# Designed miniproteins, single chains, continued (5): the designs that were tried, part 84

Each design is a single chain, and the fold is of that chain. pLDDT is the mean over its residues in the fold that is shown.

## One batch from the design tools (miniprotein)

Design m18916
Fold by ESMFold2-Fast:
Structure m18916 (fold): chain A 103 residues (1-103)
Amino acid sequence: MVAKIKEEAEKFGKKVLDLASKYLDKSTIDQIEKKIKEFIKKIVDIAKTLDEADFIAKVRAELNKLMIEIGKLMSKEVDDATLRKLLMQIGIEASDFISRIKS
C-alpha cells in the first residue's frame, strides 16, 4: 500500500507542476514543489498508521490544505480567470489521485 500511495502521489505532483509551469515563474514553482513534497510525506506517514477508510478521509483533508496553499501561491502571479482554470484542472487531477489510491 505505502509504495503505491507514494507512486500515485508523485504522479499527481508531477501533473500539478506541469500544469503550473505554463503560467508561473520558477520561484513559485519551487514553492509549490516544496508544498507537494510535504503533502507526500504526510500522506505516506498517514498510510503507515490508519485503516483504509480513515486513511482516505485523512488524505482528502491534507489534499484540501495543499490546494489552499497552492491557490495562495498562484494568486500572486495569475489573474482570477487563470487561477480558476488552474485550480479546476488541479482539482480534476486530485480527484483522479484519490480514485487511484482508493482502488
Scores: mean pLDDT 84

Design m18917
Fold by ESMFold2-Fast:
Structure m18917 (fold): chain A 76 residues (1-76)
Amino acid sequence: GTNASDEEREATGQLTSALIQGSPDSQIRRYAEKLGLDPDAILAADDDQVIEMLEKKSPDLGRIYRLGLDGVRESR
């Protein structure tokens, strides 16, 4: 697969955090657009659908999202 750039990896981490924390739609849209994803699709998506969209772009991005979800459990 195509390796993700450092910028795409950072944006994925930011998107993951924003989705988990319930950040404003405008912030989620900004990170989705930075990744070249449809912001409306991301806002409507569950975690599995977000992972699918990220993995279509790069497997590395899906992995970052999964790690972010795991990190939220540790911050409880």
Scores: mean pLDDT 78

Design m18918
Fold by ESMFold2-Fast:
Structure m18918 (fold): chain A 77 residues (1-77)
Amino acid sequence: SSMAKQLLDAIEEALTALEAGDRETAIAHLERAVELAKQLGEEKLAKGLEHLLSLVRQGKATPVNLRVALREAKRVL
């Protein structure tokens, strides 16, 4: 699949993990999403995903935050 599809899949898998309460799996998928966004040159999206990753690590992110990130990624990719 394209790198853009891999990025969308990574955000969707992070969302699914967070909805299941699996924060460690959500973190792993978001780390991959950040690297894919950087490789695509999507600097603003990469920074947004890094901020979201920080919130997930702190237990402050909700599934709504991941759904917003997924919509933004779909808009720019």
Scores: mean pLDDT 89

Design m18919
Fold by ESMFold2-Fast:
Structure m18919 (fold): chain A 60 residues (1-60)
Amino acid sequence: ATLNQLINEGDEAENQGDYETAIEHYQQALEEAKRQDADTTTYVATALKLIGAKENLALQ
């Protein structure tokens, strides 16, 4: 899967309230970002999405 595909899949899961699935996809996106040496902005944005999904899961 591409970095953008993984982020989109995470965003879709988050829109459905499926935070566990969103966390899984955002973690895969961070691994992909590391593999392809993505820029700091992309890395930080993806990490913030992961943190947000984890916070939303904890608040259920």
Scores: mean pLDDT 82

Design m18920
Fold by ESMFold2-Fast:
Structure m18920 (fold): chain A 56 residues (1-56)
Amino acid sequence: MSPEEIVELFKQRLLELEEVTESKVASLGVAGALLSSPEDSMRVLREIERFAEEIM
């Protein structure tokens, strides 16, 4: 009973926090769109690896 209520309240707060955080994640949404495609996901991973190698 009370655990279900607590979970529901936590979900509501998480959704509110997610809404604010989504503004930042939306800026990274371009990467999220690429992740919808397996091939594009591989491209993104390789680019990240190259950037990491170049910076390191």
Scores: mean pLDDT 55

Design m18921
Fold by ESMFold2-Fast:
Parts: sequence; C-alpha cells; structure tokens
Structure m18921 (fold): chain A 81 residues (1-81)
Amino acid sequence: SKEEAEKYAQEALDYMLETKKIDPSKAQEAGDLAMETVANFGMAIAALEGGNEEIAKEYFERGLENLKQLKDLTEQAKAAA
C-alpha cells in the first residue's frame, strides 16, 4: 500500500541516520542504500497511483531488498561498535 511504502521509506532514512551515528565510515554506503530504497518506494507509489499494479509490485520488491541490505548494514555497524 501507499502508506506502507511511505513507512518503509521513513525506516530507510532512520536506519541511514543511525548507521552514520554508530559508524561514520559507513555513511556513504548507508546513504546510497537509503536513497535507492526511497527511490524504489517512490516509484512504486507513482506506479500504483497510475494504475500500473505489476510495475508497482516490482518496485516494492526492489525497495524491500534495498531496505533489507540497509538493515543488515546497520546491524553490522552495531556489532562492530
């Protein structure tokens, strides 16, 4: 859903900020992953509003994969701290 995509995009920004605080050396990687996550969920919302459900689903899937990678990066930063 649109609300769910907006929530996941916000989670990506939160993970990015947390990672930067824990390990500044991962700031660029976290930023790149967060921006990819936000872009993919933004495209999913645009596709959904345009009636393109199949395209929306593909972008949601990509966004979820980027979010997972970002979450994994955040957990790695915490483990190394």
Scores: mean pLDDT 85

Design m18922
Fold by ESMFold2-Fast:
Structure m18922 (fold): chain A 66 residues (1-66)
Amino acid sequence: SELSQFATKFTADLLLSVGDLLDGMPQSKYDEEIRKAYEEALAGSEKLSEKSPQAKKDAEALKRKL
């Protein structure tokens, strides 16, 4: 659905934006939880990538964070 596609794109955008902020922080006790969140967001963006060029770009960006 449109809402599901929006949620997938919003989650990827939010995680990538927060990830860029956190890349300057040398260590986090939440590193494992953050990694899992990136993996789950990547799976969602990859499923949407066949229908959305933006989702394909989001998937490529999320792969770089893993």
Scores: mean pLDDT 74

Design m18923
Fold by ESMFold2-Fast:
Structure m18923 (fold): chain A 73 residues (1-73)
Amino acid sequence: MYKKYSKEELEELYEKILNIIREISEEENASPKPLPSEDERNEKIIKRIEEETGLSMEELGYYLYELNILKSK
């Protein structure tokens, strides 16, 4: 169903996701406005990840699950 990625490709995808989260956190910290709710923050993160990766959240969940299995042990 989903495209097969190597462990290295999955790690690159995970790193990209972490960088997006970091960028959003930096944007929030630079803002004098109150921090958004956890739900609003998660929605913003999800949207940016989908836009930058071209993958749906369902596909991202699958690949992150695969990476977690590969990293265990």
Scores: mean pLDDT 73

Design m18924
Fold by ESMFold2-Fast:
Structure m18924 (fold): chain A 80 residues (1-80)
Amino acid sequence: ASAQEVVNLVNSIVEGVLPLLDDKGAEELKKVAQELINNASTTSVAEAAFELGRVVNKSSSFEQTVKVHGIIEEEVTKYL
């Protein structure tokens, strides 16, 4: 994927996921998202999705985790 595709994926996931997280999870998500955007030229879509999913698994309820995984899968599917 191009660097712009990685940036678009990260921003789309953040916008969909951010409202579903607590304050600590939201701050960690923003931090990881910014690191992925800064490294977009060397980051794959799969790596970006994996890192964002890892953050969510630390701080979400089961119901929120299911919704987040659905958002990540839908966004990644656009590039598969």
Scores: mean pLDDT 74

Design m18925
Fold by ESMFold2-Fast:
Structure m18925 (fold): chain A 94 residues (1-94)
Amino acid sequence: MEHERRVEELIRRAEEALEDPEEARRLVRELEEETRRAVRELEERGREYIERGRKEEDPSKSAGYMLLGVGYFVEAEVLERRTRRAIERVEERL
């Protein structure tokens, strides 16, 4: 997704900028901000699917929407962890 691609690009640029500590730190801050935006969007989509599941009268369709909603929350958690690990890796090398 667009935010995930942006996060991956920022990780790569931060790793490439290790010879310039000030630039690396600036990219880490941008990465943190972009990750917060991406996580919020994923959580909003998750909430929308959970709401659709709650309103759905068909038990099978309801379960499907609820599962999709949970999937978005899991994706948000995975993105947060991936970004944290990338920041730690960059900081260790500064």
Scores: mean pLDDT 82

Design m18926
Fold by ESMFold2-Fast:
Structure m18926 (fold): chain A 95 residues (1-95)
Amino acid sequence: GLEPPSEEVKAKIREILDKAEQEAKTIPDPQARAFLLETIESARKAVDEGATVPAVLLHIAVSLVAARNQGLTEAAKLLSKLGDEIAKVADEAGL
C-alpha cells in the first residue's frame, strides 16, 4: 500500500539498516564504504520521515544500479542483500 509503515515495521527496517551500516564499515574499499554509508543514512532518513516501504526499496534499487555502474562490487552485493531483507519485512507485514 501507499500508507506509511507502522512503528513496528519501521523498527524492523531500522534494525536491518543498523546491521548493514556495521557490515559497510568493514568494507576495505573506501569508495564502496562511503557510498554504502551515505545510501544507508539516506534510507534511514526516508524511514524516519514516513516514506512508504516501496519508496525505501526503490531508493535501494536505484543505489544498487548506481553501485554496479560504478564498479563498486562490494557495495552492490550489500545493497542487494539489504533490499532483500527489507522486502521480506514488507511481505511479512502484508505490504
Scores: mean pLDDT 86

Design m18927
Fold by ESMFold2-Fast:
Structure m18927 (fold): chain A 90 residues (1-90)
Amino acid sequence: SAMEELFERVRELVRKHMDPETAAFVEEQLDWARSAKLSEAQMAGVLLGIAALAVSEGKLELAREIIELLESHVELTPDEQRLIDHLLSL
């Protein structure tokens, strides 16, 4: 599915740009989300959480790339768009 492809692309980006400990944590969260049978909206929330983590780690370009991938695959709510605007303005 498009969401499964998006999860794997985000996994690759995190492995490439984050330290191994943080990457392992994020990979565990992605694996949990897939096993938990989350809705598309809940899975989008997981990816937004990963983008927020990237911002907190000073990885703004990684956060932007994750958000761009998410926007290309899912229709985001106005609340999610406002969160994105705030994260990328920091």
Scores: mean pLDDT 81

Design m18928
Fold by ESMFold2-Fast:
Structure m18928 (fold): chain A 86 residues (1-86)
Amino acid sequence: MTEEEKKDFKLLISKKATTTDIACFLVSQGIRDERTLRVEARSIIQFRRNIGVEINEDTKTLPDYCKDIDPNLLNRAVSIVKKELK
């Protein structure tokens, strides 16, 4: 499996994934720069749309594995992911 296939597969198994879940996953993979976050978020969102999985745009509850992520970094990533949801 490619790295792209691995991350898409993780999001696929979470059919209830939110914009926060996507942002948290990308940050957990070590992605920090805004450009890469936009590109990767867009790819995941487009993939999920193509397979018919809806994305819940607005949940405020953080996933358990996001508890160790810097809140400022996570909030920035969430904002970037939300902008790609069009």
Scores: mean pLDDT 64

Design m18929
Fold by ESMFold2-Fast:
Structure m18929 (fold): chain A 65 residues (1-65)
Amino acid sequence: MEELEEARRRVAEAIDKVSKLMKEGKATNEMKQLLAEAFRALRERDVERAMELVDKINEQIKKIE
């Protein structure tokens, strides 16, 4: 129901946030794993799963920030 383009935008935002944390030495392997899973969900056109994974990434970021 939600557009794949919106899911791609949300995943791109998560990539930018995790990339910044990686540059600061704060990113976890869990964050990188969740990003890989989000890319897989987008490739499968599973918008719902991609959005769920973005939410999990954002929660991990909040715990560190």
Scores: mean pLDDT 79

Design m18930
Fold by ESMFold2-Fast:
Structure m18930 (fold): chain A 96 residues (1-96)
Amino acid sequence: MAEATKNYLKGDIAFEEGKYDEAIKYYQKALDALPDPTSTVYIGALLNLGDVYEKKGEFDKAIEYYEEALRASEQAGNTLAADVAKEKIEEIKKKR
């Protein structure tokens, strides 16, 4: 959806600028604005929240968001996003 996509893109810009707390706020706004929780933007926002928390060194929170992305991906039948989420979870577990 346009509102969710706009907040998602603002989150991406903030993340690239290293403004992690701002990125988190925009990704959460994207999730809140979505009428369809199984959408690509919803799943993308959850994956990117995981990436932000990984960059902050908050590995437990990163895993939580990747697990939420995995559940959303499985509900949507999005096997590619589910595989990405599984890979991200395994990569972080190896760092701990």
Scores: mean pLDDT 83

Design m18931
Fold by ESMFold2-Fast:
Structure m18931 (fold): chain A 57 residues (1-57)
Amino acid sequence: GPELEAGIAELERLDREGVRAAIAGDEASLQRYQAQAKALREELERRFGREVVEAAL
């Protein structure tokens, strides 16, 4: 549904920003984006189920 799709899009955005931070050598930003992505993925898995989230990634 739209909420899952929005969550997956935000995970993809956080991954892109994390890659950008890594290339720039910005370890603090990389850690923040990784923590945000982990928290969001865990929330999506609680709401929709791990298998559903994995299928949408």
Scores: mean pLDDT 88

Design m18932
Fold by ESMFold2-Fast:
Structure m18932 (fold): chain A 95 residues (1-95)
Amino acid sequence: RDEVIAALQKHLADAQALIENKASKEEVLAAMERHIAELRELEARETDPEIRILLGSLITHASILKWLLKQGKISPEEAAQSLAKSYQSTIQELE
């Protein structure tokens, strides 16, 4: 649990930095790919079924945001803000 919270806090900080630096579409997409890969590794090692479900939900949401951003249906700022909000919400559920 604490390892997962720490990883999500790191992802939240990265997402917040993307917002503050007005990151490009390409930079936000690259960050999303890194986050999805790291979340999948966490899910694969996780034995708690409730935490695995939460990680799976984050992976699904990040994948949807990545698709929407790639299609130009949301801005890079909107994508990063939605991603940050998802991390913050999940951290609160795990605490």
Scores: mean pLDDT 85

Design m18933
Fold by ESMFold2-Fast:
Structure m18933 (fold): chain A 82 residues (1-82)
Amino acid sequence: EEEKKKEREEQQKRREELTKLMEEIEKNLNEDDLKKLRKLIHQALESDIEEAYKIIEDLKTKLGIPEKFAELLKKLIEEINK
């Protein structure tokens, strides 16, 4: 129970960091790129880890997503796929 509680606290902290980074990204992207970002994030969250990794690489290369955001998103996907 204690370990699961710490895991949930870390997951919540990662969500807060993702939200802050998303706000920063939104300031740098136009409306079309924001729509694409939302769609790709949604697809990554529904995908297996291997496919999600490829989607995250596309986010970095095509939309200029920060490395920190990509790492946090990858960890979130790993937790969802448990």
Scores: mean pLDDT 76

Design m18934
Fold by ESMFold2-Fast:
Structure m18934 (fold): chain A 79 residues (1-79)
Amino acid sequence: LTPEQHARIGENAAKKALEAAKNGDFDTAAQYARMAAVHFRRSGLPDAEERATLFEQARDAALAGNKDEAISLLQKALE
């Protein structure tokens, strides 16, 4: 996968995580947030590590059942 492909997969995963979190599907939100973090790190973009950290925090919030925090972190990571 190219850096651009990793970024695109990460963005798509993040959008799915956000939708799942809004629907209260925290397991699905956590899975896609993790996927977003992994792919953004592999993208090598200048802000990749900062965005990946936000997605990991969103995953932790989702696993804890903190809906508003998970949504906020996912939106912040997506810019």
Scores: mean pLDDT 86

Design m18935
Fold by ESMFold2-Fast:
Structure m18935 (fold): chain A 85 residues (1-85)
Amino acid sequence: SMAELRALDDAVAADPAVAAVLTQIAQTLEAQRAAGASLDDLIATLNQMTDAAKVTLDPAAREVLDRWRDLVIAIIQKKKEYEEK
């Protein structure tokens, strides 16, 4: 929902460490997609990078990162449905 997206944006804006991690993951996914990676490959990379980043974050920041990851996966799954031939 729009309320969930807005709450997530506010949480990310409140934590520069989370914002930096999200930016790095987003840029990596963009680069991989530009190189021809499948949407399934993007989901795999997102999960791997999110799990690795959690090691450096406090519990509250990890919760925000998990919430963002779930949202991005939902968006990618929606794109898969729309790009189906």
Scores: mean pLDDT 79

Design m18936
Fold by ESMFold2-Fast:
Structure m18936 (fold): chain A 55 residues (1-55)
Amino acid sequence: SREEELRAQIAALRAEIARLREAAAEADELMRLVYEIAIGGLELVIERLEKKLAE
């Protein structure tokens, strides 16, 4: 279903954020900023998907 697909996408994005946070912990200051920007973008995507799931 569409709801199952949205839940799967949200779960995959959360897993990617966890991976990026681990990478950021080992990164230099400049690369950490790049990872933080990427994480912020993914969090916005998750928020939009969660709003669609609530409809």
Scores: mean pLDDT 87

Design m18937
Fold by ESMFold2-Fast:
Structure m18937 (fold): chain A 95 residues (1-95)
Amino acid sequence: ALQQKVEKKRKKLLLQYYNALNSRVENPDIKVNLNLPASSIIEQYIIPPNLSEQQKQEEVEELAYLLDIDVDALNQLNFKDFKQLFLQKYEEAKE
């Protein structure tokens, strides 16, 4: 039950972030700024703007966990590298 809940939540969260990321790929500003820090793109376009600072931190930690990296590693990625890693993890989770 617990393991199934974690895996089901993981797939649901990856799908939610995938849909946010995919909608942002159509934004010309994002396409021009692929070398921007991933953290900036995540905070502006992927994480809901109505969250508290604590909730935003929790979303960033959850996203890093879903990518099997720590928050420091996530903060060092540019958007291009983040997108590649995310799509790889998303496809792996789909089965």
Scores: mean pLDDT 70

Design m18938
Fold by ESMFold2-Fast:
Structure m18938 (fold): chain A 70 residues (1-70)
Amino acid sequence: EPSSEEKKKELLEGIKKLTEEVKAGADPVEQMKKALELYLKYAPYLTEEQLEEIKKKLEEFAKIAEAALE
């Protein structure tokens, strides 16, 4: 099984990829759904410290996706 650190890294890479897709003109609603799904799948396996790092990246992504919705 992947370590918590590997799961955190995978989730961070996923969020970065979704952010790049939104910036490239992908559907922001679809990318937001994917981000939420990734968070829900990985979050139970992460420590509180790792979740803080993930929250910062998700907040950044959410602002970009929300701006792209308009």
Scores: mean pLDDT 79

Design m18939
Fold by ESMFold2-Fast:
Structure m18939 (fold): chain A 91 residues (1-91)
Amino acid sequence: IQELLRRLAYALGAEVTAKGAIEGIPYEEVKERILKLKETVPQELVDAALKGAEDAKERLKTEPAEKVLERARAERAAAQAELARALAQQA
């Protein structure tokens, strides 16, 4: 479960960064929003989200923002499906 949560956080970090680029939100504001989550979310998940955001920022230099967003959304959906399945097995 912890590994699935890290994968989900990474995908979410990438998604909000790509979506921010499409909406005209500066990367520094996106990064600040992720850092604010440290008050309610474990540090390891915040670190994973920041890595996702940094990787997405680098990809945005060479790829259209829409493609970066689609990839991040697919990764998030896969991680969410696996997490839901794992939680159902523990219930």
Scores: mean pLDDT 79

Design m18940
Fold by ESMFold2-Fast:
Structure m18940 (fold): chain A 71 residues (1-71)
Amino acid sequence: MASTLARDLYDELLAPTLGADGEGGAGPDVRGRAPEEIEAELRDGGELPSYRDRLSEEQRGLIASYLSTLR
């Protein structure tokens, strides 16, 4: 499932920085943000580090959609 793939990618690449559930860990809380906001942060950086070199556009979209469903 796409959501399962997004979770696996998140756990491998982002969870060490953001916490297991996107709760902010060492960075900002990303749960419940608009998918476009999360994708822009993953693409361009800012509050989050840029993942352009580590994630494809499709993978960033999947992670953004996954994180936007969390509360």
Scores: mean pLDDT 65

Design m18941
Fold by ESMFold2-Fast:
Structure m18941 (fold): chain A 77 residues (1-77)
Amino acid sequence: MSKEEMLKKTKKLAEIREKLVEWLMKEYGLSYEEAVKLALEIEDYLLKTVSVDASQEEIFEKAKEIFEKYKKTGSLE
């Protein structure tokens, strides 16, 4: 992956992180600290699985899917 592609992907993930933190706090009643920790762990998984061409909406949906799996299994892995 080029440095340009990594930078573009990282920027999209940072924007999604803010939305994901707000969603976790609002929908699941998590504290800001807990929501940030989970969002950062989900972001690491998104860096490995999401295409650089994915839209912010696609990335956010993927993040929600990862969290729903975590909620069911108790594990992000």
Scores: mean pLDDT 76

Design m18942
Fold by ESMFold2-Fast:
Structure m18942 (fold): chain A 68 residues (1-68)
Amino acid sequence: SAVPAVRALAESAGIELTDEQIKALAEVLTPYLERGELPPLDEFIEAAKARGVDEETARKVYEAIRAA
């Protein structure tokens, strides 16, 4: 599960996420992490929004992943 990785990333980057947001973002990232790649920004934001994560929060998480 990508949940521990997303939680650790959010804590390291100072991003406050609910457990539901962490789970949603982990579900979006799992297929890409299995391939060792990062989704395109637009696809990530749309997938996150479809799972109830707002665009601002999704963008912050994406930038934190790129910075790591």
Scores: mean pLDDT 82

Design m18943
Fold by ESMFold2-Fast:
Structure m18943 (fold): chain A 63 residues (1-63)
Amino acid sequence: SAALEAARRRAEELVELGRTRWSKEEVAERVARGDVATLTAALRLSAEDPELSRAIARAAAAA
């Protein structure tokens, strides 16, 4: 769908921003609030960061 395509594009933009601007805690907080684009971007970042992966899992479980 067009909405899914837009979400993927936004996630790619957020990956680049996340490398320089977001803390692990900020990313987890956004994921907990149901931001699907942030979740997708965070999953890509978490592949290289085990602590971020753990923070995301906790935030998702709490949501």
Scores: mean pLDDT 62

Design m18944
Fold by ESMFold2-Fast:
Structure m18944 (fold): chain A 87 residues (1-87)
Amino acid sequence: MTNEEIEDIFLRIINLVGEAHAGRISLAEARARIEELIAQIDDPELRKLAEEGVERAFALLEAGASEAEIQAVLVEMARRIRELLEK
């Protein structure tokens, strides 16, 4: 899997969380689709970082945090993962 493919996966995850926040997709459907995307990540360590970021984002979503706060958590995790890929 390329760094660009991993970044695309994280952009899709951010979009799905935004769609759930906007009420255009159910929270359960967004979680299921996001879990499918995370499963495509070949590196188990990168996958764990993705799972941690997504859980934090969903905890914020359930707590009624703003879309910007939720997206910021996911974008931060995606950038940290990209930094690991460039080591």
Scores: mean pLDDT 77

Design m18945
Fold by ESMFold2-Fast:
Structure m18945 (fold): chain A 88 residues (1-88)
Amino acid sequence: ELEKLLEEMRKSLPPPTPEQLAQRARNLAKLVREWLERRGYDPERIERIAELVEKITDPADLEKVEEMLFRGAPPEEIERFLEESLAK
């Protein structure tokens, strides 16, 4: 409850709970599937990338994947970033 004052100052719920992170990761994985599918990429690769996205526990890594997706990065680049991120 003492952390509530800091949260009110930021109004962004600073550190997300593990459950909130899992939901954000699943939502991003759905966006990845839709976006890459529209681009005509291989479904097996899309699912692999989506599974890696669902394993993300760092909100900064989720944000970077979203940025890559919106700038049109190829699936190979996204997959490479996820492999490097999860190897920490």
Scores: mean pLDDT 73

Design m18946
Fold by ESMFold2-Fast:
Structure m18946 (fold): chain A 90 residues (1-90)
Amino acid sequence: SVEENVAKAKEALGKALEAYQRLLDAAMDPNATPEEIRKAIDELEKAVKDLEEASKMPGVPEDLKKRMETLAKQARELIAKVRPLVDELA
C-alpha cells in the first residue's frame, strides 16, 4: 500500500541518517579501531541500499524521495573518503 511504502521510506531514511552519523563519529574518533570503522561502513552501505530501494516505491512523495537521494549521495561520498584509509590497515 502507499501508506506502507511511505512508512518504509521514512524508516529507511532514519536508519541511513543514524548509520551516516555513526560513520562520521567513528571516522573522527582517534580511538576508533579499523574494524569498528569497517563495521560502520558496512552498516551505512546496507542502509544506503535499503534507502535507494525504498525511494523507488510507488507513492513516496517527491520531496521525501529527493531527501533520500541527497543522503544516499552524501553517504557514498563519505564511504569513498573513509574506506581507503581503513582498507590499508587490513
Scores: mean pLDDT 87

Design m18947
Fold by ESMFold2-Fast:
Structure m18947 (fold): chain A 104 residues (1-104)
Amino acid sequence: SPRDELIAAAQQVVGPNASNKILADFLGISVSQLENADEDLLLKVITTIKNDVDSILAKQTTPAVVAAAISYYPILKYFAEKSTNPTVRDLATETLDKIKSALS
């Protein structure tokens, strides 16, 4: 489910024992949004991450790209490899490839 995918993706960064409050705060959403997560929310979260990465790559130095890679890589890798939504997989893969390319 979209809720389970968001939880599992956030757990790649904050750990498997984190509460839903910590997971939701990390994803930039409310606990209520996480608990009622649908495909639209899943797409919104990955799109927000992609847009943040695109902004970092367009305006920031190499150290900022490295920091973004460390912060987002585990989530993007999870979505690229494990998401049941093909649009989410494609967006996550595209975003990972941009980070990898920028780090050459």
Scores: mean pLDDT 83

Design m18948
Fold by ESMFold2-Fast:
Structure m18948 (fold): chain A 90 residues (1-90)
Amino acid sequence: LLGPLQLAYLHLQEAKKALEEGNVEKALEHLNKALEYLKKYIEQTGGVPKKVEEVMSLVEEAIKALEEGNVEKALEHVQKAIELLQTETL
């Protein structure tokens, strides 16, 4: 069974692929789903691990970059979020 953190990771990877394909709408959908799963993880753990807080900030920054039309900056933030989340135990 996939946990919320694993589902967040999957959606971040799908967002990255969508950005590489130039599909901003699909990327935004996956980034918003990643945020939902990160929030579920926090609710289940009763605390906010610093790395998860940093991942959430990067995802929010990626969404804002896409709203501003900056796909390159959004991709940088998504890549950093993926790398940081990979270091979590799952």
Scores: mean pLDDT 83

Design m18949
Fold by ESMFold2-Fast:
Structure m18949 (fold): chain A 89 residues (1-89)
Amino acid sequence: SLLAQVDALIAAAQAATTAAQVQAVIDAIDALLATLDLPPEVRLQVEVELAMARIVLGISKITGEDLTPLAARLVLRAAELLREALREQ
């Protein structure tokens, strides 16, 4: 089910310790957003969290600082927002 897919992404975000693992979760949520008919405000909230996670990973790569935990928290927030929206449908 779609809710089970989102729950798996939440688990993946919680387990993510590398930039590549966080990027994989970002890509998976982005792919789901392309297939879902969500209220515009919910879509925007999820997209903002994903955009911030991408920016944080980019800064981490440029500076050499390990910001992966911050990016993981942002992508987890995006997945949780998506789960909440799907529960209300």
Scores: mean pLDDT 87

Design m18950
Fold by ESMFold2-Fast:
Structure m18950 (fold): chain A 64 residues (1-64)
Amino acid sequence: LSEQEIRDFVNSLSEEQLEKLKKLLVEKGIVTETQAKEMTKDDIVNILLTLSEEEQKELLDKVS
């Protein structure tokens, strides 16, 4: 997945989908609950770019 594909995906998310993605990041231990509440879409893109392609695809599929 390219940076642009991740960015476009995150920017296309509804408020409900964005909340779901934040909860998944907390569940996986990638971020804390406090960090998740304060994260912008840009922060989420940056976090996703640090993950493996397999983890990126899993998170995208679960939120879709």
Scores: mean pLDDT 84

